# Designs tried in a protein design run: designed miniproteins, single chains, continued (3). Part 11

Each design is a single chain, and the fold is of that chain. pLDDT is the mean over its residues in the fold that is shown.

## One batch from the design tools (miniprotein)

Design m8349
Fold by ESMFold2-Fast:
Structure m8349 (fold): chain A 111 residues (1-111)
Amino acid sequence: VESESVAMSPETKELVRRLLNEATDRIRKRVDEVKAKNPDNREELVKVLAEALVEETRRILERLKKELTPEDLELAVKSELQIYEVLLKNTTDPEIKKALEEIIELLKKNR
């Protein structure tokens, strides 16, 4: 249970949501392109997904670091972590789970 004093501002929430939506769209398009070329190339799909997730997460963190206070940045990173934890729960493949865990660890290092 968190008090209102530690909640993200509406402006911060909107910024995070915009960046996440844009990142999600780019990641999906990149994965779909690779899958269309080689649908059975699981190793390449996992590598591309992991790389795209790390790249987009880094871009989001760089933008948030420039626009937000340290307190808002911490809250935004915690929100992002929750999203990746949901993705991890919906994933059964061990290689994809490992990639998501590495991304979660990257986010934890930047809070």
Scores: mean pLDDT 75

Design m8350
Fold by ESMFold2-Fast:
Structure m8350 (fold): chain A 64 residues (1-64)
Amino acid sequence: NKEKIKEKVEELDKKIQEVSDLVSKYRQQQYSNPDASKKIQQQISQLWQEINDIVKEIQSLRES
């Protein structure tokens, strides 16, 4: 269980960093490229859904 939790936490940290990077990119593209901005918003939304799923998996593993 401990190793699986560690792996999931590392995956979570990586996805949170990806969101941070995309948010920075979104802010830069927001006024100069609306089409790219919309695509970035979609990617951020998808990553947050993945993050939420990983959080639920970690909670389940900790409760076991």
Scores: mean pLDDT 82

Design m8351
Fold by ESMFold2-Fast:
Structure m8351 (fold): chain A 59 residues (1-59)
Amino acid sequence: MEPETASRRAIRDGMGQGLSDEEVLQLGTQAAIDAGAPPPEAQRIAQRVLDSLRRNESL
């Protein structure tokens, strides 16, 4: 699975559970690492995915 796809699934799941942005970012980063991204890239992927998903929320 692509790191971005794995990160997005983890972030969406965490958001659905009512987790904080910090907790969701940690989950997304770990999912991207598990999918094969190096840690610095995994953090950038998770942050970008979180920002994208937050923009899709009406606020």
Scores: mean pLDDT 79

Design m8352
Fold by ESMFold2-Fast:
Structure m8352 (fold): chain A 71 residues (1-71)
Amino acid sequence: MLAEEVRRVGREAEEAAVAYLRAQGASEETIAAARAHIEALTEKAVEVAKEDPELARRILEAMRRELEELR
């Protein structure tokens, strides 16, 4: 279940970042880099969720907070 939550938040974060960059007229290269970065963080969080679910939740909150700051 936690892995599903991580995947969902990761996708939401990716979509938010893409929308933000697109609104600024960012290049496809910049958008691709942002997607790769968020996807890497999401994959790392999934690995952590198998070891420490509580830590994984904290990482998800941090990811969301960073995206809110970008807005």
Scores: mean pLDDT 76

Design m8353
Fold by ESMFold2-Fast:
Structure m8353 (fold): chain A 113 residues (1-113)
Amino acid sequence: DDEKIAELIAELLEALLNRDEEKAYEATEELEKLLSPEEQKRVREALEEAIRRLREGEDPLEVARELGYRLQVVLQEEATRNNDSEKSRQMLDIVNEAMKRAIVPAVEAERQR
């Protein structure tokens, strides 16, 4: 499950970097199947805000980074609310791994022109 969550978050962030709204929604729908109802609601709200910012012409890299940070906060807060310190730490590691997979290559590509 942890690896699948990391994979789906990375796919979601990569879809936003590519301005692929359809793929972003597909990745989010699959991710929601692995999450609690409260996590699903907050993740969906974060995605809708990211899609709005993309449509308004904001930089895809900044939108993807902001969504990654927001997903980290959401998943950690929900784990903490359920008094699950282990899951809170795991969610931090999962989102960091997903961001590393999606965002780092995009930043390096931009830096190299």
Scores: mean pLDDT 82

Design m8354
Fold by ESMFold2-Fast:
Structure m8354 (fold): chain A 68 residues (1-68)
Amino acid sequence: MKLSEEEQEEMIERTVAQLLALIEAGEVTVDQAVQALEQAIARAREEGDEESARFYERLLARFREATA
């Protein structure tokens, strides 16, 4: 079964929905969410975790699309 692409896409969609719910509830701002994702990307790259870095990059791109 296709686990890498399809499973990651599902996780991204779910995580974006959760972030949007937190923003609507006033628990997190858009700027805070963006900064957290950018820090997660930087950390993953620093640790050599290219898979996590790519996941967070896709997550950030989807989140920016959803908040445009």
Scores: mean pLDDT 79

Design m8355
Fold by ESMFold2-Fast:
Formats: C-alpha cells, structure tokens, sequence
Structure m8355 (fold): chain A 71 residues (1-71)
C-alpha cells in the first residue's frame, strides 16, 4: 500500500518536471518531501531525480535538496 503511494508520487514528480511550469522545481521538492514522509528510500528518490535531470535539472536539484534536508 505505501509502495503504491510512493510509485504514484514518483510518476507525479516526473509529470511535473516535464510540464514546463515555472513552479516545477518547488512542486518537485514538495512531492519529494511527501515521498520521504511515506517512507521512500534515499535510493528511490535518487532514481526519481536521475529520471528528471535531463528534462528539468532544476527539479532534479530540488529533489536532491529535499533528500539532503531529510538526512
């Protein structure tokens, strides 16, 4: 059940990063924080950041910042 929620948030993060929205980086950061709250591993979040990095490097940086803040 938690795994399904994390997967849905990973998909949402990728869609946000691809949207071209000027708030995409902040939205990605918030989604990353939500994934952390649900128990997502550092590795799952890092993979999400890697997936978005070529599409939206600012969103990828925001995800990585959220990971580091949660350390």
Amino acid sequence: HMKNKITALQVATALVAASGDPNAAEDARELARKMIELGASREELQHTADLVAKVNPEAAAAIREAIDEAS
Scores: mean pLDDT 78

Design m8356
Fold by ESMFold2-Fast:
Structure m8356 (fold): chain A 107 residues (1-107)
Amino acid sequence: SEEIKKLREELIKELQKVIDMLREKYPDHPAVQKLIQTLEDLIEELKKAPESELIDVLRKGIERVKQTREEILAEETDPELKRFIEGTADYIIYMLEKAIEYLEKLK
């Protein structure tokens, strides 16, 4: 499906933009690197997944982002960085949830 292909390409592009932003703002921060790794793993799964598995990949991606967020927030002491990580993770989760909603409406 051209619509699913376009959605996959747009999701990968947006996730890459988030990674680039995180690297620019906090290039050497361990907590930020943990979130970057979670997003890079999700991009690789999105690239490899057949269309029939995309919703499952996105749901698992949401769970991993939520887990990574909770792990970072439990260990981080800087309140500004905590707010930034929380906001960034919430944006990613929102984007992935909207992608699932769109894919479900196509069926």
Scores: mean pLDDT 88

Design m8357
Fold by ESMFold2-Fast:
Structure m8357 (fold): chain A 61 residues (1-61)
Amino acid sequence: GQASGRTRALAILGEARRLGLEGEAWERVKRLADQAAASTDPAEADRLVAEAARELKRAAG
């Protein structure tokens, strides 16, 4: 089934922890993921999840 914004946000935070993100990089990913989880608009949640994933990729790559 389709994952909710909260489920996708939790997956991103789990991946960030697995990759060892800390400090400002962790805070940026967490802020975007928390905003996605709090959003009631599916389009906004999707955009915020995409931004969190982009920040994660940038910090980890």
Scores: mean pLDDT 81

Design m8358
Fold by ESMFold2-Fast:
Structure m8358 (fold): chain A 74 residues (1-74)
Amino acid sequence: MITDEEIKEAVGVLAYAVELTVARNQIARGADPDAVIREAVERVKELAKKVGLSDEFIERLVQGLEDALRAAAA
């Protein structure tokens, strides 16, 4: 059965997926990649902290998002 902690992690991953998709589309439309990435990372970090995810999990989500968006902007 899914634990409460796993549900929190799933919420974090969903936020990651939404922000990744939105940010990729903004970059594709000519937005500044550095500004878009910074904003997306901050939104994911704030949400993950509010839902009570561990600092370790938040750091992994943030790093993964930044890496994926920088690759998409290349």
Scores: mean pLDDT 82

Design m8359
Fold by ESMFold2-Fast:
Structure m8359 (fold): chain A 97 residues (1-97)
Amino acid sequence: SLEEIIEAVKKKLDEYFQKHRDELIAELRKRYPNLSDEEAERVAEALYDTIKNLIINGIKQGIPVEELREKLKEMFKDSPVLQKIVDEIVKAIEELR
């Protein structure tokens, strides 16, 4: 069911962000050296929430996974870490279908 797919995707999103959290914070601090550790953590959390909401809402709306991938990669083109997370999530979604 759609609900089962959404729950599986949420679990994978949480796993991938947990796995790459420190790498994302390090990338943000390197890109924006004026950010404090606390500010970089808040930005990472906001980016996580944004990606999670875009993916879940996209799935609910029936947007093709390739369109979601293109949109997210364009949005985060300057973040190699977020691009890796997007690619891993898209693969996980495709494997659930």
Scores: mean pLDDT 82

Design m8360
Fold by ESMFold2-Fast:
Structure m8360 (fold): chain A 87 residues (1-87)
Amino acid sequence: SAAKEAILAAFRAILEELLRAGLLTPEEAEEFLARAEAALAATRSEAELEEAARALTEELTRAVLERRGASEEERADYEAALRRGAA
């Protein structure tokens, strides 16, 4: 429970940084957060929790960078947002 809340808090922080950087809309952030909450709630072990967190991070990276045709500047902003949110 505490571990799930910690991971979810980290994702919330990352989403806030991405919103600040203009890389996500509020609607996209809400959709990702809802999906993250559901995925984490479904986990039953620490190993499943780690895998879910990895999968969510990969999906967020794909949504922000690959599907949007991100520029080098947008990629730099995304990387900076991840560093700030994960701190």
Scores: mean pLDDT 76

Design m8361
Fold by ESMFold2-Fast:
Structure m8361 (fold): chain A 80 residues (1-80)
Amino acid sequence: SVPSKTVLKNILLKLKKNGVISITEDEIDNLTEEELKDLLKDVLNDLMKKLGVEPITQSELENLPEDLLTDVVDLLLKAL
């Protein structure tokens, strides 16, 4: 949905501003919701690895609420 896609874009833009990813804003705008989710999964796994935190399972990631996902990203960025 448009709200889900908006949340994913906002998280990716936040990660870009914090130097975690180098993708352009135009590229983010042209990705599908599934492509945005796949990119975010890769970025989160890399970030968790840097912090020595266990990666989330595939099932946990697929069932993670949007609000909780945003909170997790904020916590990971603060821990860097």
Scores: mean pLDDT 75

Design m8362
Fold by ESMFold2-Fast:
Structure m8362 (fold): chain A 73 residues (1-73)
Amino acid sequence: MKKEEELKRKRNEVKETLQQAKADIDADTSLPEREKKILKLMIDAQLENIDDFNASPELVEKLREEIKKIKEE
């Protein structure tokens, strides 16, 4: 019965992925400054949500997939 540890791991993985995405966005020279600011703000909001609401595993997995899509576009 390792469900709690699994949820904790998924949450930490999403946090790391969001932090990496933020760094990648900041380093991207092809994006306008306004778009970088908006994307970083959105990532910061997701990080706050994960910490404050103990985001459900479904929400955490959804955020991970959305960030992956953004990186691959």
Scores: mean pLDDT 68

Design m8363
Fold by ESMFold2-Fast:
Structure m8363 (fold): chain A 91 residues (1-91)
Amino acid sequence: MHEKIKQEILNSIKNILKSLLEELENTDDEEKRKLLIDEAIGLLYMLHGIAKILYKRGKLTEEQYEEVIKAIEEAIEAIKKGKEAIKKLLE
């Protein structure tokens, strides 16, 4: 059970990054790029909140929670650094 929940969250992070990368490669509008970045970061903060609730409810082990939080933090940092950092993280 716990492993499946962890994998679902990690897959959600990966999908957010993939979707953002594709959108950023398909737009030349600076205002739209900023909105897409803000939206992706917002979704990652929502996943952070969900992970914390799941951990407090005993649905994630401490190790699984730490792995998920690290993945979210790395994803947010990659988004802030730009497209090449997002591509590298998705390898």
Scores: mean pLDDT 87

Design m8364
Fold by ESMFold2-Fast:
Structure m8364 (fold): chain A 55 residues (1-55)
Amino acid sequence: SKDEEAMKDLLEKTLKAAEVNPEKAVSYLDGLKKKAEFYKVEEIVKQVEAEKAKI
């Protein structure tokens, strides 16, 4: 769906932002998770949880 494609694009941008500013990585990922939960894109929620587990 358009929401899934938008969330995948946002995930890529969020991970890039987290690499540039690791101190804010958890905050960026939490923001993405809330958006993915709102649009019910479970795949992105799981990917965010996996990335947070690495921090």
Scores: mean pLDDT 81

Design m8365
Fold by ESMFold2-Fast:
Structure m8365 (fold): chain A 64 residues (1-64)
Amino acid sequence: MREVLLAIAEKEVAELQALIDAIEAGDTEKAEALRKKYGLSDSMTLEELKERLAKTQAKIEELR
């Protein structure tokens, strides 16, 4: 229950962080591959990805 939600949220944080890191490193090919792998829209901006990451991290803190 709580542990399952925490695991899902932690996985989403890892996925968002990997994509943000690829974009900031200028690795366009890796960023595109990660967006497709994680089902994230190509139209989602770096700012929107960072906002989603922050919200998911806040959710993890609430679940701890």
Scores: mean pLDDT 79

Design m8366
Fold by ESMFold2-Fast:
Structure m8366 (fold): chain A 55 residues (1-55)
Amino acid sequence: SKAEIVKEVSEKMDEKQRKWMKENNPRDLSAEEQEERTLKQARELAELMKEAEEK
């Protein structure tokens, strides 16, 4: 179901964010680096959604 896909993707995104936060301080990022991170997270979300839908 779509609910299962959303849950799986959310858990994977949370894990990635937690790992990134351990190695990086978001407050130390420039405006350009913050924008790049936001775009990367959006692309990763779209990719994970597609992968979960194929299962």
Scores: mean pLDDT 76

Design m8367
Fold by ESMFold2-Fast:
Structure m8367 (fold): chain A 56 residues (1-56)
Amino acid sequence: SADAQIQAIRDQGKAQLAAARAQHEADNSSPVQLTVDLLRIIGDEQQQILAVRRQA
């Protein structure tokens, strides 16, 4: 179902956000770069959800 696909996308996005935060902490990367990376992940998640909703 579309709801199951959307939940899987959200779970993937949550994992990617956690991984990005952990990687940036390990690399001691700038807060600006972390913010940019988090926004890209969120944007990709939203686009995938919209694609599923359009096809369902």
Scores: mean pLDDT 83

Design m8368
Fold by ESMFold2-Fast:
Structure m8368 (fold): chain A 83 residues (1-83)
Amino acid sequence: GTVTVEVTVTRDHLPSEEELEQIKNLVRRVAKERGLPQEVIDLILEAVERSVELVREGWTYARHTVTVFDDGSVEVRYETERP
């Protein structure tokens, strides 16, 4: 079936560097347990890091959506809001 991973970061809930590493480790564990290929895991981790970086750069909101389809194709979407 289709797997969707959504990562949302807001200015009011920016993770610390330690919290970000904990989140990335959790993502790696869950994705490996779900049998996702390393390329997809890397895309999800990049989405997490990019969402945090955009909010640090002054965006109020950043969301990345990674969708893995039944045929193995992958779609990455992102959405941001400025203050």
Scores: mean pLDDT 75

Design m8369
Fold by ESMFold2-Fast:
Structure m8369 (fold): chain A 77 residues (1-77)
Amino acid sequence: GTVAVQPSPTLKASVGDVVDYTVKVTNYGDTAQTVNATVNASIELTDGSVTVVPVNVSTTVPANGSVTLTHSITAKA
């Protein structure tokens, strides 16, 4: 496809931390594309447990361009 969605790797956090989850959307096509996707962000807590948070991505990416979106997630037990 002409669009690639590249989420951040698993983030590590302590309970109560606010972490920034970054998603880069790149359009390799010759026309602007509107992207609507859900990415599952994985947050690993200090006790080794993993929480999965869905992040909705909705953006228009120009032809041969990229957009970086940041979503702030509060780590909860």
Scores: mean pLDDT 81

Design m8370
Fold by ESMFold2-Fast:
Structure m8370 (fold): chain A 74 residues (1-74)
Amino acid sequence: SEEELLKKARELAGLKAVAKAIEEAKAQGWEILSVEISEIDEKTIKATVTTDKGTIVAEESIEKAKEELLAMLK
């Protein structure tokens, strides 16, 4: 269903946002202390990674995740 697809797109967007923030922390050599996921709006998911040296924020589009998921389900 479209509702199920949108739910999975939100999950994928959240995972992608977390991955981006973690990759940035690792690139800087910073220690990861916590990870938080939040929805900014209907289209955008945000991941906040708190490190020993500061915070890293990454955003990901739910619409892009939906398109990517649809391509994978072919």
Scores: mean pLDDT 83

Design m8371
Fold by ESMFold2-Fast:
Structure m8371 (fold): chain A 86 residues (1-86)
Amino acid sequence: GDAQLAALDALRADYRAGVAAARSHAQLRAVLDAARARFLAQLRQATDRRVILRLIGEVLRLIGDLYDLDLAIARGLSLEEVKALL
């Protein structure tokens, strides 16, 4: 429903704000983990096909972001360089 789509837009905005505000790799990782948990919780409650498809897209993007973060940390990238990947 439209109310749930609006809630997903708010979750995405919170995620982006959290990424911008993070001051360490550990804080950034915590932001991505929290976002993944929140989108997965919404997916478990979703019955609307549009909402389900949007949530799958958001979760897949977060999986990619988590992979990029872990790889960048392993390669010694700065916090600013890692944020540019997300």
Scores: mean pLDDT 86

Design m8372
Fold by ESMFold2-Fast:
Structure m8372 (fold): chain A 87 residues (1-87)
Amino acid sequence: SKKEKAEKLFDEAIELLKSGTDVERAVQLVEEALKLYDDVSILEARLIEAFPEHAEAFRAAMTDLPPGSLEGKRAARERLVEVVRSL
């Protein structure tokens, strides 16, 4: 399914971030995953689990967003990708 493919891409991205080998490729994999399955809450949860020291930054990326709106989903995606780039 699209969800399973997206989860596999998130897993690959997180491993790249943990190894510190290619942050730009990790960001690309995150963006590709979100094109397949646009659920930023799954990405947020997995990033917090993988990088608990950065949990507050990921939570801040989700703050002040209208729940369920298309604008809110876009803003959350952009903010989470920005935090990932800063790792």
Scores: mean pLDDT 77

Design m8373
Fold by ESMFold2-Fast:
Structure m8373 (fold): chain A 103 residues (1-103)
Amino acid sequence: MDWEKEAEGLEEAVKENPEDQELQHRLIRAYVKAGKLERALKFAEEAAEKNNSVRFYIEAAKIYAKMGKFDKAREYYEKALELAKEQGNETAIKRVEELLKAL
């Protein structure tokens, strides 16, 4: 699959449906697969803050880790963990703790 073309198609889909979080997650994945890590990161960080979403904070942390920025990756996993605890989401808490240990 041409991930750069996939990302371009998803950019148009997100423009038409700017509140669709599933399209936002797909776009982040396409950017990462295309090697556009800085674009993926900026989008994931903005989406995390706007949506107050554990999943977007995890995605931002994973992108930081791929960039070798492990201190920033830890910071964003800690933000995801704090949010998961505030939401009482036990499954998300366990998942983020495992991701932090793997870092």
Scores: mean pLDDT 87

Design m8374
Fold by ESMFold2-Fast:
Order: structure tokens, then sequence, then C-alpha cells
Structure m8374 (fold): chain A 80 residues (1-80)
């Protein structure tokens, strides 16, 4: 599980958002966590930072800190 989260983190760090979404769909797509992570990344693509931050909080509450941190770092990189 953490190994897949680390791969997602690296894709987000590289700005490969569509590849990150694809990997999330493959391993988590049918879960609430997969849907939450995808919603956060799509919110970033739409410049909806408030929605992205809310979904990050849900990921952290569920124990998916690596994915949550990857998305949070992406927000800082793109929006300051």
Amino acid sequence: EEEIEEKIYELLKEGKLDEAIELIKKYYGDTEIGKTAIKAIEAIKNKDIDTAKEEIRKLKAAGYDIIADGIADLIRKLFG
C-alpha cells in the first residue's frame, strides 16, 4: 500500500497528474479513498483549491498521508 502511495507521490511531484489519476484508479479507484484523491487532483486542475484542501483532510483522516502530502505539495508548487 505505502509503495503505491510513494509512486503516486512521485507522479504528483513530477506534475504528471493524469498518470497519477490512472494509478489511483488502478489501485484505489473503486474505493472512497480513490474517489477522494481523484477529486482533489481534478479540483487542482480546475483551480478549486478549497475543494482540494477539503479532500486532502479526508485522506489524512483515513491514514493516507503520503498521497495527501503529495497533493498538498502540488498546491504549494502551483499556487504558492
Scores: mean pLDDT 82

Design m8375
Fold by ESMFold2-Fast:
Structure m8375 (fold): chain A 85 residues (1-85)
Amino acid sequence: MTREQLREAAEAVLERAEEIVAGKEVTDGELNGLYYAARVLAESEDPEVSELGRRALELLEEAMTEEQRARIAAALARRAELAAA
């Protein structure tokens, strides 16, 4: 992706995280995907993209119940295992 496309993706993830905090419905699969995307974006070498990803992560973590957080952690662990295979 170009730097501009990566920034637009980071802004979209942040906007969706803000909607979830505002009470918009989200599936566990979508929440898992957003959490994964926000983590990857937070590790970006681009300071603007990294800041957007970090903010999205903070919002998603605030919106998640302890049970949702546990399920997402398990799904991410499973995804990492499948990626390694």
Scores: mean pLDDT 75

Design m8376
Fold by ESMFold2-Fast:
Structure m8376 (fold): chain A 61 residues (1-61)
Amino acid sequence: SPLQQAEQLYQQLVEHIRQGDLAGAARSLTQLARLTAENPDNPRLQQLLIEAVRLYQEAQA
């Protein structure tokens, strides 16, 4: 399902951040953003994307 794919991308984002791989994190974030845009009727995907963006921004600080 789109939600299961989004959760997997979110876990990949978190792992890339833990490893200091900001390029990998950016790729996972881009894929999650695209998946969310393709599923506009799923508010859970939007919430997950918002959290992913927050984590990515914090990792760059």
Scores: mean pLDDT 87

Design m8377
Fold by ESMFold2-Fast:
Structure m8377 (fold): chain A 80 residues (1-80)
Amino acid sequence: SELEKKAKEVSKRVGELVEKLDDELLKNKNNPEKQKAEFEKFIAELEKIRDELEKEGYFDLAEKVKETIELFKKRAEEYL
């Protein structure tokens, strides 16, 4: 279905962003300011995905992205 196809696309896109964040955090392990900046970039990209999904009417998928945003905001606080 179109919903299943969209869910797979979103999962892949979010997964790629998570892998990129993890790589950047490892590269900047001794630089908290750069780690914070990478978290901020990651969260901003997730917020764009959320907004796109809401605009297109994929409210359930947008809600899952919101939950992911909240989780990573809490993780970012642990680095401060």
Scores: mean pLDDT 87

Design m8378
Fold by ESMFold2-Fast:
Structure m8378 (fold): chain A 103 residues (1-103)
Amino acid sequence: SAKEDAEKGREYARKAEELAKQGKGEEAARYAIKGAGYASRAAILAKGGSTEDAKKAKEAGEEAARAGTLAAKVSETSREASRAAGAAIGGIGAAFEAELAAE
């Protein structure tokens, strides 16, 4: 469901942020990508759903974007930095789509 995917997205994004704070860029990037993926799925599922589902999907996308940005800053390789940046872009896109779903 949109709610379950949004909750999973936020769980992965928060884990990515904590790993980034520990300087674990590779692990942070992997969890940020998972967070962005779940946030994107939640945004798609929120279309035709409740305003609350859209709001939660937007929050998941915003948290994934923050986590991806933090992971990129602590990445030791250009590959992991690119992966983390991709998660940040994906999170932004998911948040935008979720906002459109709320209208």
Scores: mean pLDDT 83

Design m8379
Fold by ESMFold2-Fast:
Structure m8379 (fold): chain A 96 residues (1-96)
Amino acid sequence: MFVSSDLAYRDFEREKAALRERLPDLPPEVQALVEEIIELVEKEPDALVGSVTLGVVQLVIAVVKAIGRANPATPQEELDEWLAEQLRKIKESLEK
């Protein structure tokens, strides 16, 4: 509503920083995909679209971690591969 564009830009920067703080806990392939998605959304003229996209990436990471906690017998490699696949789909949706 009021000052929406300024708030959206601040949310984008905050979510970008939060994602980067989580990167050291993720496999290198996932880290590379997250950084590529950040680069793509930084080129978006609408900061709200960028903020929402980064929020979705954070949600996907949180869901994968929750699945791992609920199913501790699932190999971490399988969770990492699934996470990378979901992130690739997000990246593809940002590209024409």
Scores: mean pLDDT 73

Design m8380
Fold by ESMFold2-Fast:
Structure m8380 (fold): chain A 108 residues (1-108)
Amino acid sequence: SVEEIQKRLREKYKEYKKKPVEELIGAVLRVLGLDIELELGIPVEISLDEALDLIAAAIVFYVELNRPELALELVEIVVDALLAQGVPKEVADALLEAARRVIAELAP
C-alpha cells in the first residue's frame, strides 16, 4: 500500500539523514546514471529495496538544499527504471505517491 511504502521511506529518510554527504551524492549520481541508461535504451537492473534507498537519499540531499522539486525528479527516474524492468504500474504509482507525500511532509 501507499501507506506502507511511505512508512518505509520515512524510516530510510531518518537513516540517510545520518549519512555523510559523499554517500548521498553517490546515490544521486547512481540515479542520474539510470536516467542516461534509460535514454540510451541500455537494460537497467535495480531492486525495489535499492530503489527505496536511492529515493530516501535523494530526498535527504535535496530537502537539505531546499530544492524538494529536484528530489521528485529523481524519484520519477527511479520509478521509470522499475517500470522498464517490468515492475507493475500499480506498485510504481504507489511508490511515486508515497515519495510525493514524504517530500510534502518535509519541505513544501
Scores: mean pLDDT 87

Design m8381
Fold by ESMFold2-Fast:
Structure m8381 (fold): chain A 84 residues (1-84)
Amino acid sequence: SLKDKLLKKIKEDLKEAEKLYKEGKYEEALRLALESLNTILGHELEIPKEDIEKLIKIGVESAEKLGDYKTAEHIRELGELLLK
């Protein structure tokens, strides 16, 4: 199903975002984290809370490393919505 494909993609993109963050590739890590969070919200995907928390952390910390504090705050707000 589409949902199964999206769930697999989110899991793979989380691992890639973690790798990119560790490599200092903050723009790419932020992009994957934000795309993943938006996909989870838009498709109402059932993702483990700890994986959502990891995506939020990578997104926030990557945005802060880039000096993009507005995007960091936006990701925190997405996290509050997703972690209900």
Scores: mean pLDDT 89

Design m8382
Fold by ESMFold2-Fast:
Structure m8382 (fold): chain A 75 residues (1-75)
Amino acid sequence: VRVALLISHAGPIDAAAVREAVSSVPGVGDVKVLPLDEHRAAVVAELPGGEATIAAVREALASLGYTVEAVTPLP
């Protein structure tokens, strides 16, 4: 499924690091990072594994200090 993730960070968004972390999760495709401001970004990705893949993405982002504020399934 395709999802939009709203992420936040205490420091500035590192779009390259975010893209790499999300893309490192097996099966994830079509990763796009859209900075919203210096502390927030939207990440759009294709996630084939449902909740298990979302949990893995959340863990990868948390390891870099990013918080996933919202996960929105896209049609």
Scores: mean pLDDT 79

Design m8383
Fold by ESMFold2-Fast:
Structure m8383 (fold): chain A 84 residues (1-84)
Amino acid sequence: SMEERAREAGDRAVEAVQKYADSLIKAAENGENYDAALESFKALVDELVERLRSLGPVGQEAADRAKKLYDEAVKKVEEIKKKN
């Protein structure tokens, strides 16, 4: 169904955001320069959110989850930077 396809697209988008977030956090923990990666992450999230919002309510929920994961990852990176 169209709804199942929207759900699958949303789940894949959220997984992609989570994977990127995990990579960014690891880079920060290792003391690596993550400025370019952070800019790329923002661009990825912005693109995914826009596409997901076009898929109706299921897509909107996935977009909200993706944005929340992004916001949480940025906060974690900032906390790691303060400890170093």
Scores: mean pLDDT 84

